# Designed miniproteins, single chains, continued (3): the designs that were tried, part 9

Each design is a single chain, and the fold is of that chain. pLDDT is the mean over its residues in the fold that is shown.

## One batch from the design tools (miniprotein)

Design m8282
Fold by ESMFold2-Fast:
Structure m8282 (fold): chain A 60 residues (1-60)
Amino acid sequence: MRVTGTVEAVVGVGRHHVALAVRDDAGRGYLAVFPRSQVPAEEVAVGARVEGEAYAAREL
């Protein structure tokens, strides 16, 4: 699932995965889990813009 939005919270950072609370451009909030290698470190911060393919996402 492609996710584009603003990071509202860094929920978890693991060896292989990053879990972020993201608010999309439509104002929808959800928890998105990305492969660690696909998300630059600069995007793993509150207020950062994130764009990537999440392998799992759920509405918050």
Scores: mean pLDDT 78

Design m8283
Fold by ESMFold2-Fast:
Structure m8283 (fold): chain A 76 residues (1-76)
Amino acid sequence: SLSPPLVAAELSAEDPDVVVAVAAGFDTPEAAIQAALDAAREKAASLGKKVSEVLDVEVWESGGQYGARVTVRVEP
């Protein structure tokens, strides 16, 4: 992909104690995972919570760049 890096994190529509974060446009899968986890932690902190558990990690490659989606459980 020729797009600039994208990072976003949001509260799950199904579970208020779950945050989903996505990162894309990274040169390595490790960088994409780190960016997504960092976004999830920052989102949790904004809610007055912390990441308690990583529920899922999905990694993909597209056009020589990497993306990751991480799903985390958050707690007070």
Scores: mean pLDDT 84

Design m8284
Fold by ESMFold2-Fast:
Structure m8284 (fold): chain A 85 residues (1-85)
Amino acid sequence: SMRKEEIRKAAKTLAEAMHKAKLTEEQIEYALENIKKHGEAYRVVGLSLKLDDETVEWLEKLAKSLSEEEREELVELIKEELKKL
């Protein structure tokens, strides 16, 4: 579905940004917990990740629209993408 495709795209974008920012394991864990609990992907991570304004706006809109289950799926996909980097 388009929804699952958007979540996968967000996971890849966030994982690549976290990797490029050279976040510590502790910083990554903190960011993922905030995404899962609050949908605050861009607030915790995006401001430190050199993401452009359009990408930040897209992530904010997506995060606000996600259910608790979809936020958990996003977190697991971010972990999978990080393992590939």
Scores: mean pLDDT 75

Design m8285
Fold by ESMFold2-Fast:
Structure m8285 (fold): chain A 71 residues (1-71)
Amino acid sequence: SFLYDFALAVSRGIKEQIDAGVPIQTIIDSYSRIAKTSTNPGIKFLAEVKVQAARLLAQGYSPEEAAEIIT
């Protein structure tokens, strides 16, 4: 439940950016860069989860479905 709730919150946040008009590819590219360049393990991990969520949403999954796959 905790991991699912976390992944769901991340997936919903990415969905909000998409709904606000941010291109999915821009979201993927930005968080991929953070995941590759950050030296902070927590920031890297969060960015990697955000990239996974964005890719799943790009494939047509809902935030709830994306959270299940990520968890």
Scores: mean pLDDT 89

Design m8286
Fold by ESMFold2-Fast:
Structure m8286 (fold): chain A 91 residues (1-91)
Amino acid sequence: LNVAIAQVLRGIGLEIDIELAEKRGDAATVAAYQAELAALAPLIAAAERIIKELVDEKDRQAVLDRIRALAATDPEVARLVARQEEIQARL
């Protein structure tokens, strides 16, 4: 579970780093982080499956509700969530 959580958090961190690099206009760093996120996508998907199997729907929903609450108050978090959904839709 700890490894699975770490992989999901790493994916979220890469999305933040991509957003920050895009704001700087650093296309090379954006491309590098996008490539790393794409390479980690199967591991993140596997980690999400493990978390889903080990965590009750109620606990999973509580985590998602906290993320949504942060997205409502922080536009950077809102952008990160939207981008994670976009990447997931492409996989």
Scores: mean pLDDT 68

Design m8287
Fold by ESMFold2-Fast:
Structure m8287 (fold): chain A 93 residues (1-93)
Amino acid sequence: MEETLKKIYELVKEYRNTPDLEKRVKIAEEMAELLRPLVREAVRELLAAGEAAEELRRRIEELREFIENTPLDEATKVLLLALAEAVEETLAA
């Protein structure tokens, strides 16, 4: 877990220092891969703590609508879509 967070931090630093859009998308994809299991775990903990699955589904629907209707850069879209997918997959299990 700590090693994964350190890797994400290094990828964030690389992203900030990278002007190339293609490289930024690749960094975002690597970050998404590392974040997916952490998001799934966090959602499981929220559900165990009494958070309503229906409310989480509603918030993810709002996030998808935000992504579709907001002029975001490609790397940000990759990260936000990965977050939405990880939450949806956890709620479907």
Scores: mean pLDDT 77

Design m8288
Fold by ESMFold2-Fast:
Structure m8288 (fold): chain A 58 residues (1-58)
Amino acid sequence: SKEDNAKRGAVLALEGRAEEAIRELSKAGSRENAEKAVRALLAGDSKTAGRYLREVAE
Protein backbone atom coordinates (compact mmCIF):
# COMPACT_ATOMS: atom_id res chain seq x y z
CA SER A 1 0.00 0.00 0.00
CA LYS A 2 1.01 3.65 -0.35
CA GLU A 3 1.12 4.09 3.43
CA ASP A 4 3.41 1.06 3.85
CA ASN A 5 5.77 2.35 1.13
CA ALA A 6 5.79 5.82 2.73
CA LYS A 7 6.61 4.33 6.16
CA ARG A 8 9.43 2.15 4.78
CA GLY A 9 10.85 5.12 2.89
CA ALA A 10 10.84 7.26 6.04
CA VAL A 11 12.68 4.54 8.01
CA LEU A 12 15.28 4.14 5.22
CA ALA A 13 15.84 7.92 5.16
CA LEU A 14 16.36 7.99 8.95
CA GLU A 15 18.96 5.22 8.47
CA GLY A 16 20.75 7.44 5.90
CA ARG A 17 19.81 5.19 2.97
CA ALA A 18 18.67 8.06 0.76
CA GLU A 19 18.53 6.27 -2.62
CA GLU A 20 16.48 3.35 -1.23
CA ALA A 21 14.23 5.80 0.65
CA ILE A 22 13.48 7.80 -2.52
CA ARG A 23 12.74 4.57 -4.42
CA GLU A 24 10.25 3.30 -1.77
CA LEU A 25 8.57 6.70 -1.39
CA SER A 26 8.30 7.06 -5.18
CA LYS A 27 6.23 3.84 -5.23
CA ALA A 28 3.73 5.57 -2.93
CA GLY A 29 3.33 8.63 -5.17
CA SER A 30 5.17 11.71 -6.43
CA ARG A 31 8.93 11.36 -6.87
CA GLU A 32 9.29 15.14 -6.36
CA ASN A 33 7.61 14.92 -2.95
CA ALA A 34 9.65 11.79 -2.15
CA GLU A 35 12.93 13.64 -2.83
CA LYS A 36 11.78 16.63 -0.74
CA ALA A 37 10.76 14.36 2.15
CA VAL A 38 14.14 12.56 2.13
CA ARG A 39 16.09 15.84 1.96
CA ALA A 40 14.11 17.20 4.93
CA LEU A 41 14.66 14.02 7.00
CA LEU A 42 18.42 14.04 6.31
CA ALA A 43 18.54 17.74 7.32
CA GLY A 44 16.76 16.92 10.61
CA ASP A 45 13.63 18.90 9.63
CA SER A 46 11.00 16.44 10.84
CA LYS A 47 8.10 18.90 10.41
CA THR A 48 8.81 19.53 6.71
CA ALA A 49 9.51 15.82 6.16
CA GLY A 50 6.15 14.89 7.71
CA ARG A 51 4.35 17.29 5.37
CA TYR A 52 5.90 15.80 2.23
CA LEU A 53 5.44 12.22 3.50
CA ARG A 54 1.70 12.86 3.87
CA GLU A 55 1.58 14.25 0.31
CA VAL A 56 3.45 11.17 -1.03
CA ALA A 57 1.02 8.78 0.73
CA GLU A 58 -2.06 10.56 -0.72
Scores: mean pLDDT 75

Design m8289
Fold by ESMFold2-Fast:
Structure m8289 (fold): chain A 60 residues (1-60)
Amino acid sequence: MLEEAYERAKELAEEFARAVGMTLESVELKEVTDEKAIFEVTLRNSSGARHVELLPVPLP
């Protein structure tokens, strides 16, 4: 379950990075609730600036 949520988070993060023209640096689990796993996604743009996003992934 949690491993599946991580794989989904990584897939979504990679898709988002590609859509916005950034590079995915990391996906880390920060919080787990009964309904969602919340991941911290770190992205880097072409100038080297970092962007941090929180990505909630529904748990099955």
Scores: mean pLDDT 79

Design m8290
Fold by ESMFold2-Fast:
Order: C-alpha cells, then structure tokens, then sequence
Structure m8290 (fold): chain A 85 residues (1-85)
C-alpha cells in the first residue's frame, strides 16, 4: 500500500470514527433524557468507543467504509436496545 493510499484510508477512518462517536453521543443524550442509570450509560459509551476503534481498524485494513459503517451502526443500535431492557 502506498503512503498516499494510507493517508486516504486514515482520513476515511477518522471521518467514520467521528460519525460513530456523534451517533453514540446522540443516543447517550436520549438515554439520559429517558432516565437510564449512569452504569448503563457508561457501559454504552465504552461499547461505542470499542466499536469505533474496531471500525477504524477495519477501514485501515481495506474493508469498504460503507459496509463497516453499516455494521458498526447495527452493533451500536443492538447494544442500545439491550440496555433499554
């Protein structure tokens, strides 16, 4: 992989990570408004960070950013639903 290709992938990975963090922050705001316990909110935040980290690594390893984004959003949504129960 060329240095230019690596820089492009790093940019795509950073944009995806930023998007996922913003998505997670919106869900955290909703959870707080709904009266979720602090422990569940912290567990969700930690999970979003792990998913964002994995998504970054997957993009840097050459996976399609759109596919990685869809998978990451599904995982985040699933965790949010599990914590709501």
Amino acid sequence: MSEEEREQLEKEAEELTTFLKEYGDKMVASMKAAGFPDEKIEEFRKYVEEIAKKAREDVLNGEDPETVKKRALEEIDRKGVELAL
Scores: mean pLDDT 83

Design m8291
Fold by ESMFold2-Fast:
Parts: C-alpha cells; structure tokens; sequence
Structure m8291 (fold): chain A 85 residues (1-85)
C-alpha cells in the first residue's frame, strides 16, 4: 500500500527527470501519456488538490506530498497506475 504509492511516485519523478518537485499538470500529462483512465486521472487530481491549499493556481509538489496524495487513492486505482507506468 505505502510501498506501491512510493514506487509510483519514484517512477513519476524518474520519467519526468525531476528530483525535488513536480507540478500537478506534469503528473496529469504523464498519466494520460501512460494510458491511465480518465476516471483514475480524475481521482489523482482530486487527491493532489486535497493535499495542497491551492485555489486554482499552479504549485510545485514535493515527493513526500505526492506520496501523501497517492495514499488517499483506492488500492485498485494505485494498481492501475503502477501497471500503466
């Protein structure tokens, strides 16, 4: 569960060539490119916005914040994302 979320986040940072932060848009675009379903992408976007205090503006997300967001997702959604990456 935590291990799966950490694996997904590490793959996202690796594929984006980032080490410290990513944006919500970069994560969403990567998941779309990987073939993740619109429903699962929508769940990720809601989770990211729940972790961040943003009001419709861009913010940079740390690896720890992204892990926290993925831990809000259902196990099935996490498995779908991991398999697509």
Amino acid sequence: KKEVAEEIVNKIFEKLGKSETVTIQEVIDLLKQAGVSDKDIEAVERALKSVLRLKGRETEITKEELIAAFLLLDDETLENILKAL
Scores: mean pLDDT 78

Design m8292
Fold by ESMFold2-Fast:
Structure m8292 (fold): chain A 98 residues (1-98)
Amino acid sequence: SVEERLKLIEHNLEVSEQLLRDNRERIRELRERGHPEAERLEERLRELEEELRRVRERAEEVKAKENPSMEEVREVMREAILVEAGLTLLTMLIREEE
């Protein structure tokens, strides 16, 4: 159902927001240690933060509709999954530098 998928989107966005916070802290620590990869990782984090912001805004727009379509909900779900995948990959890259 639309309601069930909107709940899944919300859960995915909350996970992504936590990954963003965790990655930001780890990159900050790398930068403070003068790690050569810190700038590149920070730039990638900024790109993912902007993508996450856009997906969150789109999710809120869909939730605000009286009758959101299943197609719109599926599109937002796909975007949410892609951002989470990007943040997970960034987490792996950061761990390799720690």
Scores: mean pLDDT 89

Design m8293
Fold by ESMFold2-Fast:
Order: sequence, then C-alpha cells, then structure tokens
Structure m8293 (fold): chain A 87 residues (1-87)
Amino acid sequence: MEEIDREVKDALVIILAYLAKQAVEKGDYDSAAETAERIAKLIEEMDYLSPATAQAARDFADALIASGHPKAREAAEKVLKAVDEKL
C-alpha cells in the first residue's frame, strides 16, 4: 500500500507539473503559482523522488522563470528548493 502511495504521489507531481506548465504558457500565472506551491509541498512529503519527476518539476520551474513574472519566479524557487532537498 505505501509503495503504491509513493508511485501515485510521484505520478501526481508529473501530472501537476505538466498542467502548471500549460497554465504558464496560457499566461495564467496565478494558477501556475498555486500549483507550484502544491508541487513543492508534495515533494517535501515524499520519501522518494524519481529522476523523471525531478526533471518534470525542474522543467516547470524553468517555464515559470522564463515567464518573467515575479510571482511565478518566487513559486519556481520553492519548487527547485524542494527538488534539490530530495535528491
């Protein structure tokens, strides 16, 4: 059960990162920042972070930084910190 929960959380981070990146591309920085905070909290609660999930989170954070939006950059910083602390 715990192993399945770990896999579900890992997959959820990937899905959320993808959806949040779409929000950034559409200019919905409020939704992207909110999703980034959820991603960071999920990663902080996870005992394991797969390389694929780490890359998805970093790609999303890079998209936030590339947007040039101050709120998006702050949210990206939280995601990158959460990923780095788990690797």
Scores: mean pLDDT 78

Design m8294
Fold by ESMFold2-Fast:
Structure m8294 (fold): chain A 98 residues (1-98)
Amino acid sequence: RPLLSPELLEEMRRVVRETLERMKGKSELERNRLLNEALGEMLARAESEEEVKAALIAATYAAGKAEGLSREAIIEAIAEVTGISRAAARELLDAIEA
């Protein structure tokens, strides 16, 4: 069930991929800076609640992956940050990873 438009999903995949690549080999402080930069840029462009949620999901997923969190921990973090259900967060994570 598309919680986000296909265009937003594709942008999220791009931002996640680019952010994770930039975070490789960086310190925790520098990873946090890069995450805040990516989140800030997505939020600055957001014109809807859907786009705000997309930015928060992308940033939370990238942070969790960079820290080596389990898939379940990332799902819980996305649900907590965005207020969506864990089931919806799991479906979104599956879509981002596809």
Scores: mean pLDDT 81

Design m8295
Fold by ESMFold2-Fast:
Formats: C-alpha cells, sequence, structure tokens
Structure m8295 (fold): chain A 69 residues (1-69)
C-alpha cells in the first residue's frame, strides 16, 4: 500500500525530471533545485503520515540518483 504509493511517486518524479530536461530544457542546477524542494516536501509529508524509514530512504536515494544525471 504505502510501498506502492512511494514507488508510484518515484516513477512520477522520474517522468517529471525527464520532461523538465528534454521538453523544457531546464539546466541541471534548476532541476536539482526543484528536486531539493520536492524532496523536502515529500519527506515532511511521509513523516507526518508514518511512512516507514526504509521507504523514505528509497525515495531519498531516487532523488540523489536523479540529481547526478
Amino acid sequence: ELEKEVEKNMKTLEAQVKTMREVFHFDKETVNEILDATEAIALREYRERGVPEELIEKFRKKVEELKKK
């Protein structure tokens, strides 16, 4: 349930990043700034909802991976 939601959110984030880079041509710094803001909001929401730390770390690692591309 929560795992599926986090997985879906990660896939959505990957698609959004691809669109920002390939369609809107945002530079790497702009994309990383948006990713940092998105991560901060998601982590706050997940913590308030009691999402397991393992799933939160999975999301955090996905953001880090996307920032390195």
Scores: mean pLDDT 82

Design m8296
Fold by ESMFold2-Fast:
Structure m8296 (fold): chain A 67 residues (1-67)
Amino acid sequence: SKLSILGDVQRAVNERLDKEQLTQEEGEKLGIEEAKKLGVTDPEDLRLAGQLGRAMMGGPLVPPPPP
């Protein structure tokens, strides 16, 4: 499920944060990469994983800016 994937992404980002400091952009990229490793290819699911990774750097989960 999406919740399971986001949980795995959150854990991976958090573990890396304990070892090195990441920027919001690096956290977003890491979130997407970890989701891809879990077999996620849907752009919407990758977006959610990226948002989670980015939020780990700067606070609560943030939706993408409106078009």
Scores: mean pLDDT 69

Design m8297
Fold by ESMFold2-Fast:
Order: C-alpha cells, then sequence, then structure tokens
Structure m8297 (fold): chain A 93 residues (1-93)
C-alpha cells in the first residue's frame, strides 16, 4: 500500500540521520496519517499531504527528545521522498 511505502521511506530517512532507534515509531506515525481518507484521496493536493505526513513525523521525533536541528534534517530528506511516492500513487488512479 501507499502507507507501507511511506513507512519504509521514513524508516530509511531516520536511519540516514541517526534515528534508527525510533524509526519504527516515526514510520507508524507517517503510516497513520497517510492512511486517512483526506490524505490518501486523489483530490488531495500533494503539497498538503506531504506537509501533513512530515508534520506528524516531526512531532513524533520531538516527543522522543530529538533536537530541532535533527528534526529539520529529517524533514528535509522526507519531503521529496514522500512527494514522489504520492505523485506515483496518483498516476495509478
Amino acid sequence: SLAERIGEAVKEAAKEVGLEDIAESLAAAAKAVASRPEISSIETPVEKAVETIVKAVEITALSHGVSEEKVKELAKLLRPKIKELLEEDKKKK
């Protein structure tokens, strides 16, 4: 599913920035948001969906004590990856 692909992208990005220990929690937050009908809908703007998913990951990372600097690094890596996955999913619908 799209949510599973987004979860895997989040885990990969988390490992790249040294957040491997919370990668599963970050992926779970992203998958929960991506699974919402208002986010998974073909009519939902890609930019809105990307920002909503990334925001959920940022909030989850901050709740685990991750620094604001590291959260910004993670968000920068995630935005283009999530955007690509959402655009690919829309092309198939």
Scores: mean pLDDT 79

Design m8298
Fold by ESMFold2-Fast:
Structure m8298 (fold): chain A 89 residues (1-89)
Amino acid sequence: TTNPEERRELEREVKLALLQMHISVTRQSLPRYQQTSPQAYQLYQQSLEYAEEAKRALEEGDEKKAEELLKKSQELTRQADAIFQQALS
């Protein structure tokens, strides 16, 4: 049993850890994306930029700004994934 403040801190910590993992994995994969599909690569780079901005917003305590930036990042990742998968076909 944790109080509401401790719960919010844990939720923020988990969100930051997951976001950092996503940023790291995407960054490591960029050379492969560039080689396979330059179009997907550009969208992945833009998605990564929004993800990094979302991380900064979360660190600053601006949860609403972080949510907006994460939605933009996720939309671009979805588009990039579709293009990348098509290029692999």
Scores: mean pLDDT 82

Design m8299
Fold by ESMFold2-Fast:
Structure m8299 (fold): chain A 68 residues (1-68)
Amino acid sequence: MLSGEEAFDLFVALVVEMQERKLSPEEQKAALDAFAAEVLPRLSPGTQRMLEQLVAEYHRALEEKAAA
């Protein structure tokens, strides 16, 4: 089982990698969905909720940037 700290570090590393690789918003969403699908089942229910919120917030930021 992953800790909340490990899950957060993995999320931050993914965000940095996506920005460095200059992925499109669609590619970033696909990467986030793949990350969530792999990591969420390995977390406690409380940590799953936190990670789901972080992923949802980042999806919203990508949509706002694409719509602006």
Scores: mean pLDDT 78

Design m8300
Fold by ESMFold2-Fast:
Structure m8300 (fold): chain A 85 residues (1-85)
Amino acid sequence: SMKIKIFYSSSSPISVDVVPEIVERIKELLPNAEIELLDVDKNPELVEKLGITTIPAIAVDGEVVWEGIDAKGFDEALEEMKRKS
């Protein structure tokens, strides 16, 4: 099954507020995906290893597919996730 990591920051209300909608859209598209929510403030080494520079961010099987708050980029990332599934 596909492993999806969603990165947010508890110190960023914007990233916290959008996470439920991101999770919902991914579950609708990929109901069998394993979703893990990760606070970047608690996972600094993983953030550095993956090269995450902006939040929220989405990684699929250890590869970052989307970063930031660009809705168009998010839609493109959803299409890429569907292609990889």
Scores: mean pLDDT 78

Design m8301
Fold by ESMFold2-Fast:
Structure m8301 (fold): chain A 71 residues (1-71)
Amino acid sequence: MEKLLKEIDAGVLAISAATLLRVAERQGKEDLAKKFRELLDEIASLTPENVTDEKIEEYRKKLEELVKEFE
């Protein structure tokens, strides 16, 4: 159960990163788009065997920092 919930959390972060990547690309923010793509690739590398609360929190914080770069 817990592992599945963590995979869902990772999936939600991936969807968020992918959505923000499209927004950055649409706004012509190429450097920011590259950072979102790199974050998305990192999240996509997570497996049920290695997904942890620590990694989820790390990626969440990275996403929050990148969102601030839009302003």
Scores: mean pLDDT 77

Design m8302
Fold by ESMFold2-Fast:
Structure m8302 (fold): chain A 80 residues (1-80)
Amino acid sequence: STVDLMRLDVRQAERLIDEARRYVEQGNFQRARLLLYVAGSTLHVARRMAKKFGNEEILKRVEEAERRHREVLDEIQEQE
């Protein structure tokens, strides 16, 4: 279903953000930025779809992932 696909996309974005954080801990900012770019693109699409279908559960989860995405990106910018 469309909802199951949205949940899968959000889960993939969450995993990419977690992996990016691990690369930040290793000082590998280039790989971290690449993963964040892919995650950000996925979250952008998921947010639009969640709003279109009125899925509050998915939208909340996307908003939490977007917050974590911004935190990791800001951490990279502060450490470079």
Scores: mean pLDDT 88

Design m8303
Fold by ESMFold2-Fast:
Structure m8303 (fold): chain A 57 residues (1-57)
Amino acid sequence: MADQLLQDAIKTLNDQIDKLEKQGKADMDAVDKISREIAEQVRAQMEKLGVTTSASA
């Protein structure tokens, strides 16, 4: 079940990329920024799943 949250985050990333491409005039700067923000969201989802490597005691 934990992988469902991760898949949801990945799907959101794909949806955002598709949306920007469909616009037909995506700024590369904006795309790069969004990609990084999505990566951070994925990381946050991993944290919520209890997947920590160094932060855990």
Scores: mean pLDDT 69

Design m8304
Fold by ESMFold2-Fast:
Structure m8304 (fold): chain A 97 residues (1-97)
Amino acid sequence: MSLEEKIHEAAILVTSALMLAIAALVEADLGDEEAARQSLRAAGELLIRAAELLEDEKVIKEVTELVERALATPDVEEAARLLKEAAKIIEEAIKKK
């Protein structure tokens, strides 16, 4: 896979993860905490995959730590905020390449 292909795939994964984080907030507001948690887990998995595509150990570590914190918190809004911060780290790493 070329660097350009990896960047494009990472951008798609980040966009999908952000959409899932928004879905989790809507699901929690509707009272479906289990659906919200599933959406947050899916978003976290996509963000870790996006970070791995960039092959930057610092980015992978920072994104993984934010995802782990997001999935550990009982607060869906805080979880979504942490996932958004992880997405921002990946987006900033893409811009530097």
Scores: mean pLDDT 87

Design m8305
Fold by ESMFold2-Fast:
Structure m8305 (fold): chain A 71 residues (1-71)
Amino acid sequence: GLKELEERWEKARELVERGLKEKDVELAREGVKLGREVLELGRRVLPPEVLEELEKEIEEMEEKVKKLEEE
């Protein structure tokens, strides 16, 4: 349940952070993809406040990945 979502979210953050640090666009995209999956699954079980925070973090990640691609 919730623990699996938290574990997936942490993995998503790790992948994005590593991809950005190493300038590995494919790795960073994998992290964003996983983050989006967590958000979709979370919409049925997480409170709106948590969903808003999660969505904001994903949008920030997506923007950073896009900047890395467009450099």
Scores: mean pLDDT 83

Design m8306
Fold by ESMFold2-Fast:
Structure m8306 (fold): chain A 55 residues (1-55)
Amino acid sequence: MLSEEEIEAEVAEHEARIRRMLDRYGAQHPDLTPAQLDAARAAHVEGIRRLLRER
């Protein structure tokens, strides 16, 4: 099982990747608001955190 420290380290790396992905996605979809993009980022990060805790 991963420790909480290991989980947060993995989450931080994934968060950086998700931010880059959503920045590109937002550029392609200008109809989306910054708030909607941030909500999507937060949901993805929390999903990854849950998956890592279930290992």
Scores: mean pLDDT 77

Design m8307
Fold by ESMFold2-Fast:
Structure m8307 (fold): chain A 99 residues (1-99)
Amino acid sequence: SIADATSDEEKKQIKESTEALIKEYQADPSNSSTYSAAGILTSALSMGGADEEAERFAKELRQLTDDYYSSLPAAELQAMAARSTGPTKARLEAILAQQ
């Protein structure tokens, strides 16, 4: 089946916007707003049926976040973990355990 041209154009725009946000996040991984925006667009791609691209972006966002956290001093990671909840807290604590 062929998706309609408008739906395909919308998916392309979301993909391009997500790629731009991931590049911004890579340049400044301390920016939680950029991470959140990229996550929202990644979810929109998945809901639109672009699951492979959504999975790729989600993996890249997680890798960039993990790389950033691993670069921080233990004291900063501990402070971030203390003010975090859920999966983010668990991730920060896992990285701290590897130091």
Scores: mean pLDDT 79

Design m8308
Fold by ESMFold2-Fast:
Structure m8308 (fold): chain A 74 residues (1-74)
Amino acid sequence: SEKERKAIIHLTAASIHISAADLHKRLGRYEEMEEDLRNAEESLKKAEKYQPNDKDVLKRVKELRKRIKEIREK
């Protein structure tokens, strides 16, 4: 469905932002890291909005939010 496609697009965008955050962290660019992590969270919220009851989408959102937390804590 179109809603499923949009959820996947936003999950992909969140994954890209998380990868960018990890790169900025390795470069010591902590302000850019936090901006990337905020952008990732906004993409995850959009994915949940398009597929609020899809168990696979919600599981991926949870896993990606855990990665955001790990990047901030490490």
Scores: mean pLDDT 89

Design m8309
Fold by ESMFold2-Fast:
Structure m8309 (fold): chain A 80 residues (1-80)
Amino acid sequence: SKKIFNEVNELLIKLSQAVKEEDYEAMEETVEEILELYKKSDESVREIIRAGLHVLLRRMREEGNEKAAELLERALEEME
């Protein structure tokens, strides 16, 4: 639904902002919110969440942010 798509987008923006601010506590809290949303979502929404996290993970690896990359890798493993 449009509502869940907006919620996914807001959480991905919130996560990106926490990464930019190097707020690892906010990153962990936002990842937990994303994981809870993922559990309640259908396959189409789950694919959008995974795609968004993979894009952010690639960026973190390119920027050498290993702590954020490890957090995102653990979240993606929980989604398998």
Scores: mean pLDDT 84

Design m8310
Fold by ESMFold2-Fast:
Order: C-alpha cells, then structure tokens, then sequence
Structure m8310 (fold): chain A 79 residues (1-79)
C-alpha cells in the first residue's frame, strides 16, 4: 500500500541520516518493490524511481543523497 511505501521510505531516510548504508538501501528497495506492485499514479511511479535511486546511492555510500531522494519520494506519496 501507499502507507507501507511511505513507512519504508521513512525508515530508509532515517538509516541514511545515521550513515547506515546497508539498512538505507534495504528499506529503499522495499519501498520501490511495494510501489512497483501497487503504484499506478504518476506520483507513485516517480516515487518508485526515487526509491531505486536512493537505494543505489546508499549502496555507493552516498547516504546524504539517499536521504534527500527518500524525502522527495515521501513528499510525492503524501500528495
């Protein structure tokens, strides 16, 4: 659901802010999987792309960018 995707992105953002790349990537991947299964609106499709990018940046150790992208995804899903 949308709420589950928001929860996963919020956890991803929190772990990214803590510098925990592995957990940030894990939760961002979970958010993108949820949105790929259930997301059909343009905002949900864009949030899925942002979640995938957040996961990629987290895996590269760029947790600041991962947190920023997760926050953008959350904002889109709350519209």
Amino acid sequence: SRDSAINSLQQGQQYAQQGNSDKAAQYSDQASDILDDYGTTPNEQRAAQLARQASDYARQGNTDKAAQLSQQGIQLLQQ
Scores: mean pLDDT 86

Design m8311
Fold by ESMFold2-Fast:
Structure m8311 (fold): chain A 58 residues (1-58)
Amino acid sequence: GPGSEPRHGFVDTSDLPPGLGLRPEETARLTEMERNGAPPEVLLDFLRDVLRRRMEEL
């Protein structure tokens, strides 16, 4: 509804689609970064790097 804006600058591992093509080591690293309190920007940057590499594989 109007008046309330969603916070979309935050990502959670649980909200990430399993079909991102993450390898087990990449998922583990992402989880460790989140556990260590890495800001969402760092998590997103990591995910973008992974996705970019997967896109380049095409």
Scores: mean pLDDT 67

Design m8312
Fold by ESMFold2-Fast:
Structure m8312 (fold): chain A 87 residues (1-87)
Amino acid sequence: MKKLLLDFINNKDLSEAELAYRRGELTPEEYAAVRRALEQVFVDQVADEAKRAELEALLDEYVAAVLADDRNAEQDARIAFLLALSA
């Protein structure tokens, strides 16, 4: 699990998508879609089916928070995803 967490944190595509969103180059909808697709690549590497389902639910919560412009919900979903991915 530690390798997946490090690969996630150091992923250039995720970092570039976040920078593009911060620069206003991506809409919230575009950013949410791109990020969801990129993060699914890490979730697919999880062998435990129940844990994979949990991670997918957390990604969906993150997308919903971004689309709702709910900073607290976005932060909570992000932290929950990182904790679940690291376990």
Scores: mean pLDDT 76

Design m8313
Fold by ESMFold2-Fast:
Structure m8313 (fold): chain A 70 residues (1-70)
Amino acid sequence: SGAELRAKALAAAKTGTAEGAREAVGLAYDGYRSGQLSRAEAAEIAREAAKSPDPEGAAAGRSGYHMLRP
């Protein structure tokens, strides 16, 4: 479900790792493309990933937000 996908993506974003941020952004984009997530929900996940204390994770989140921004 979209709710489960969103929860999984947000959990990945909150790990603070570069791998978690990349997974979160990938899940957000796929969820948006498949219609399981709204564009706003996908952008929220990317914004959360952008808060990563890991510079590579934060960069992945910012890139994802740029792609998904409303």
Scores: mean pLDDT 86

Design m8314
Fold by ESMFold2-Fast:
Structure m8314 (fold): chain A 100 residues (1-100)
Amino acid sequence: SELEAFERALEEVAKEEGAKRTVYLPTVEEIEKLIEEAFENNEKETLDRLVRFLLRLAELGKAPQEEVDKVMDKLEERLKNSPEKPVVKTEKVLFRLAPP
């Protein structure tokens, strides 16, 4: 997966001191667009992986936590408010279960 390749590249750079490699990493905005596309296409595994990648970027300091949280909140709202989506209710629990 391209996302796995980006994650591995990010880990490699983080582990190495003095690494001189130009690596393009997707921005939070670009990941948000991919999340929207995966949500529209009901691609549950792709959606979960994009969410994990976004959280990983924030954890590694490559994306602002505030921006990542905004994307996650929007996704959670979409999952709750999309009754027409053919996704089984239990699958929402696997991504993120919001407090009542």
Scores: mean pLDDT 65

Design m8315
Fold by ESMFold2-Fast:
Structure m8315 (fold): chain A 62 residues (1-62)
Amino acid sequence: GAAAEALRRELARSLGLPDDASVEEILAAGRQRAAEAAKVSPVAGLVARHELAELERQLATI
């Protein structure tokens, strides 16, 4: 529905992706962000991992 599509677009934008990014592309980008953040610092990696878990929960509603 329209709410699910709006949520997908919001999540795509939050990760710097195009508005038409698929759920799979959004999830892949979230995982990549978490992996890259862990290379910067342990704290950044932990924060990004928590954000990834929240992203996965939100994507599960789509």
Scores: mean pLDDT 83

Design m8316
Fold by ESMFold2-Fast:
Structure m8316 (fold): chain A 98 residues (1-98)
Amino acid sequence: SMMVEKKRRDLRILLAGYETAVGESSSPEDLKLVDETFDKIIAGASFSEIKRLIEQLSLAGATAMSRVLNDVYQTPEAAALYKERLEKLREAVDKRIA
């Protein structure tokens, strides 16, 4: 249980750190999206389902998240950091489930 709680905290830090890495302040709406995504990962949702949820929210109404995602792909450095964050998130989820 201690290791599970540590993994949950680490996952939240990784997701929240993504917005910080692109040089933007997290809004309450962005933090809510991060928490909801994290909760669904814990509930056993696949990584592809999580990606689909983020994509749907960005298209439907989370304009700030869409902008952040677009900005990340504007520079090689930001794109590399985004990919590193997703890789670490996936690794942390895999280790928690195993």
Scores: mean pLDDT 48

Design m8317
Fold by ESMFold2-Fast:
Structure m8317 (fold): chain A 65 residues (1-65)
Amino acid sequence: SVEDLVEELLKAAEEPDYTRGAQLLKALREIGVDPETLERLRQKALDILAEKHPTSVERERRAAA
């Protein structure tokens, strides 16, 4: 369900692994979650990741730039 995917996304955010988070966001988009909700979930996941792994978040930002 959508709720299960959201829970999995938030759990994935506790690890410094953007691949799993990206896969879960893609799955939510494919099942029809609206763009505003997806952006909120993405931001929430990034906030969790930044709290748990600030160094990993900074490294990923540099890689993405």
Scores: mean pLDDT 71

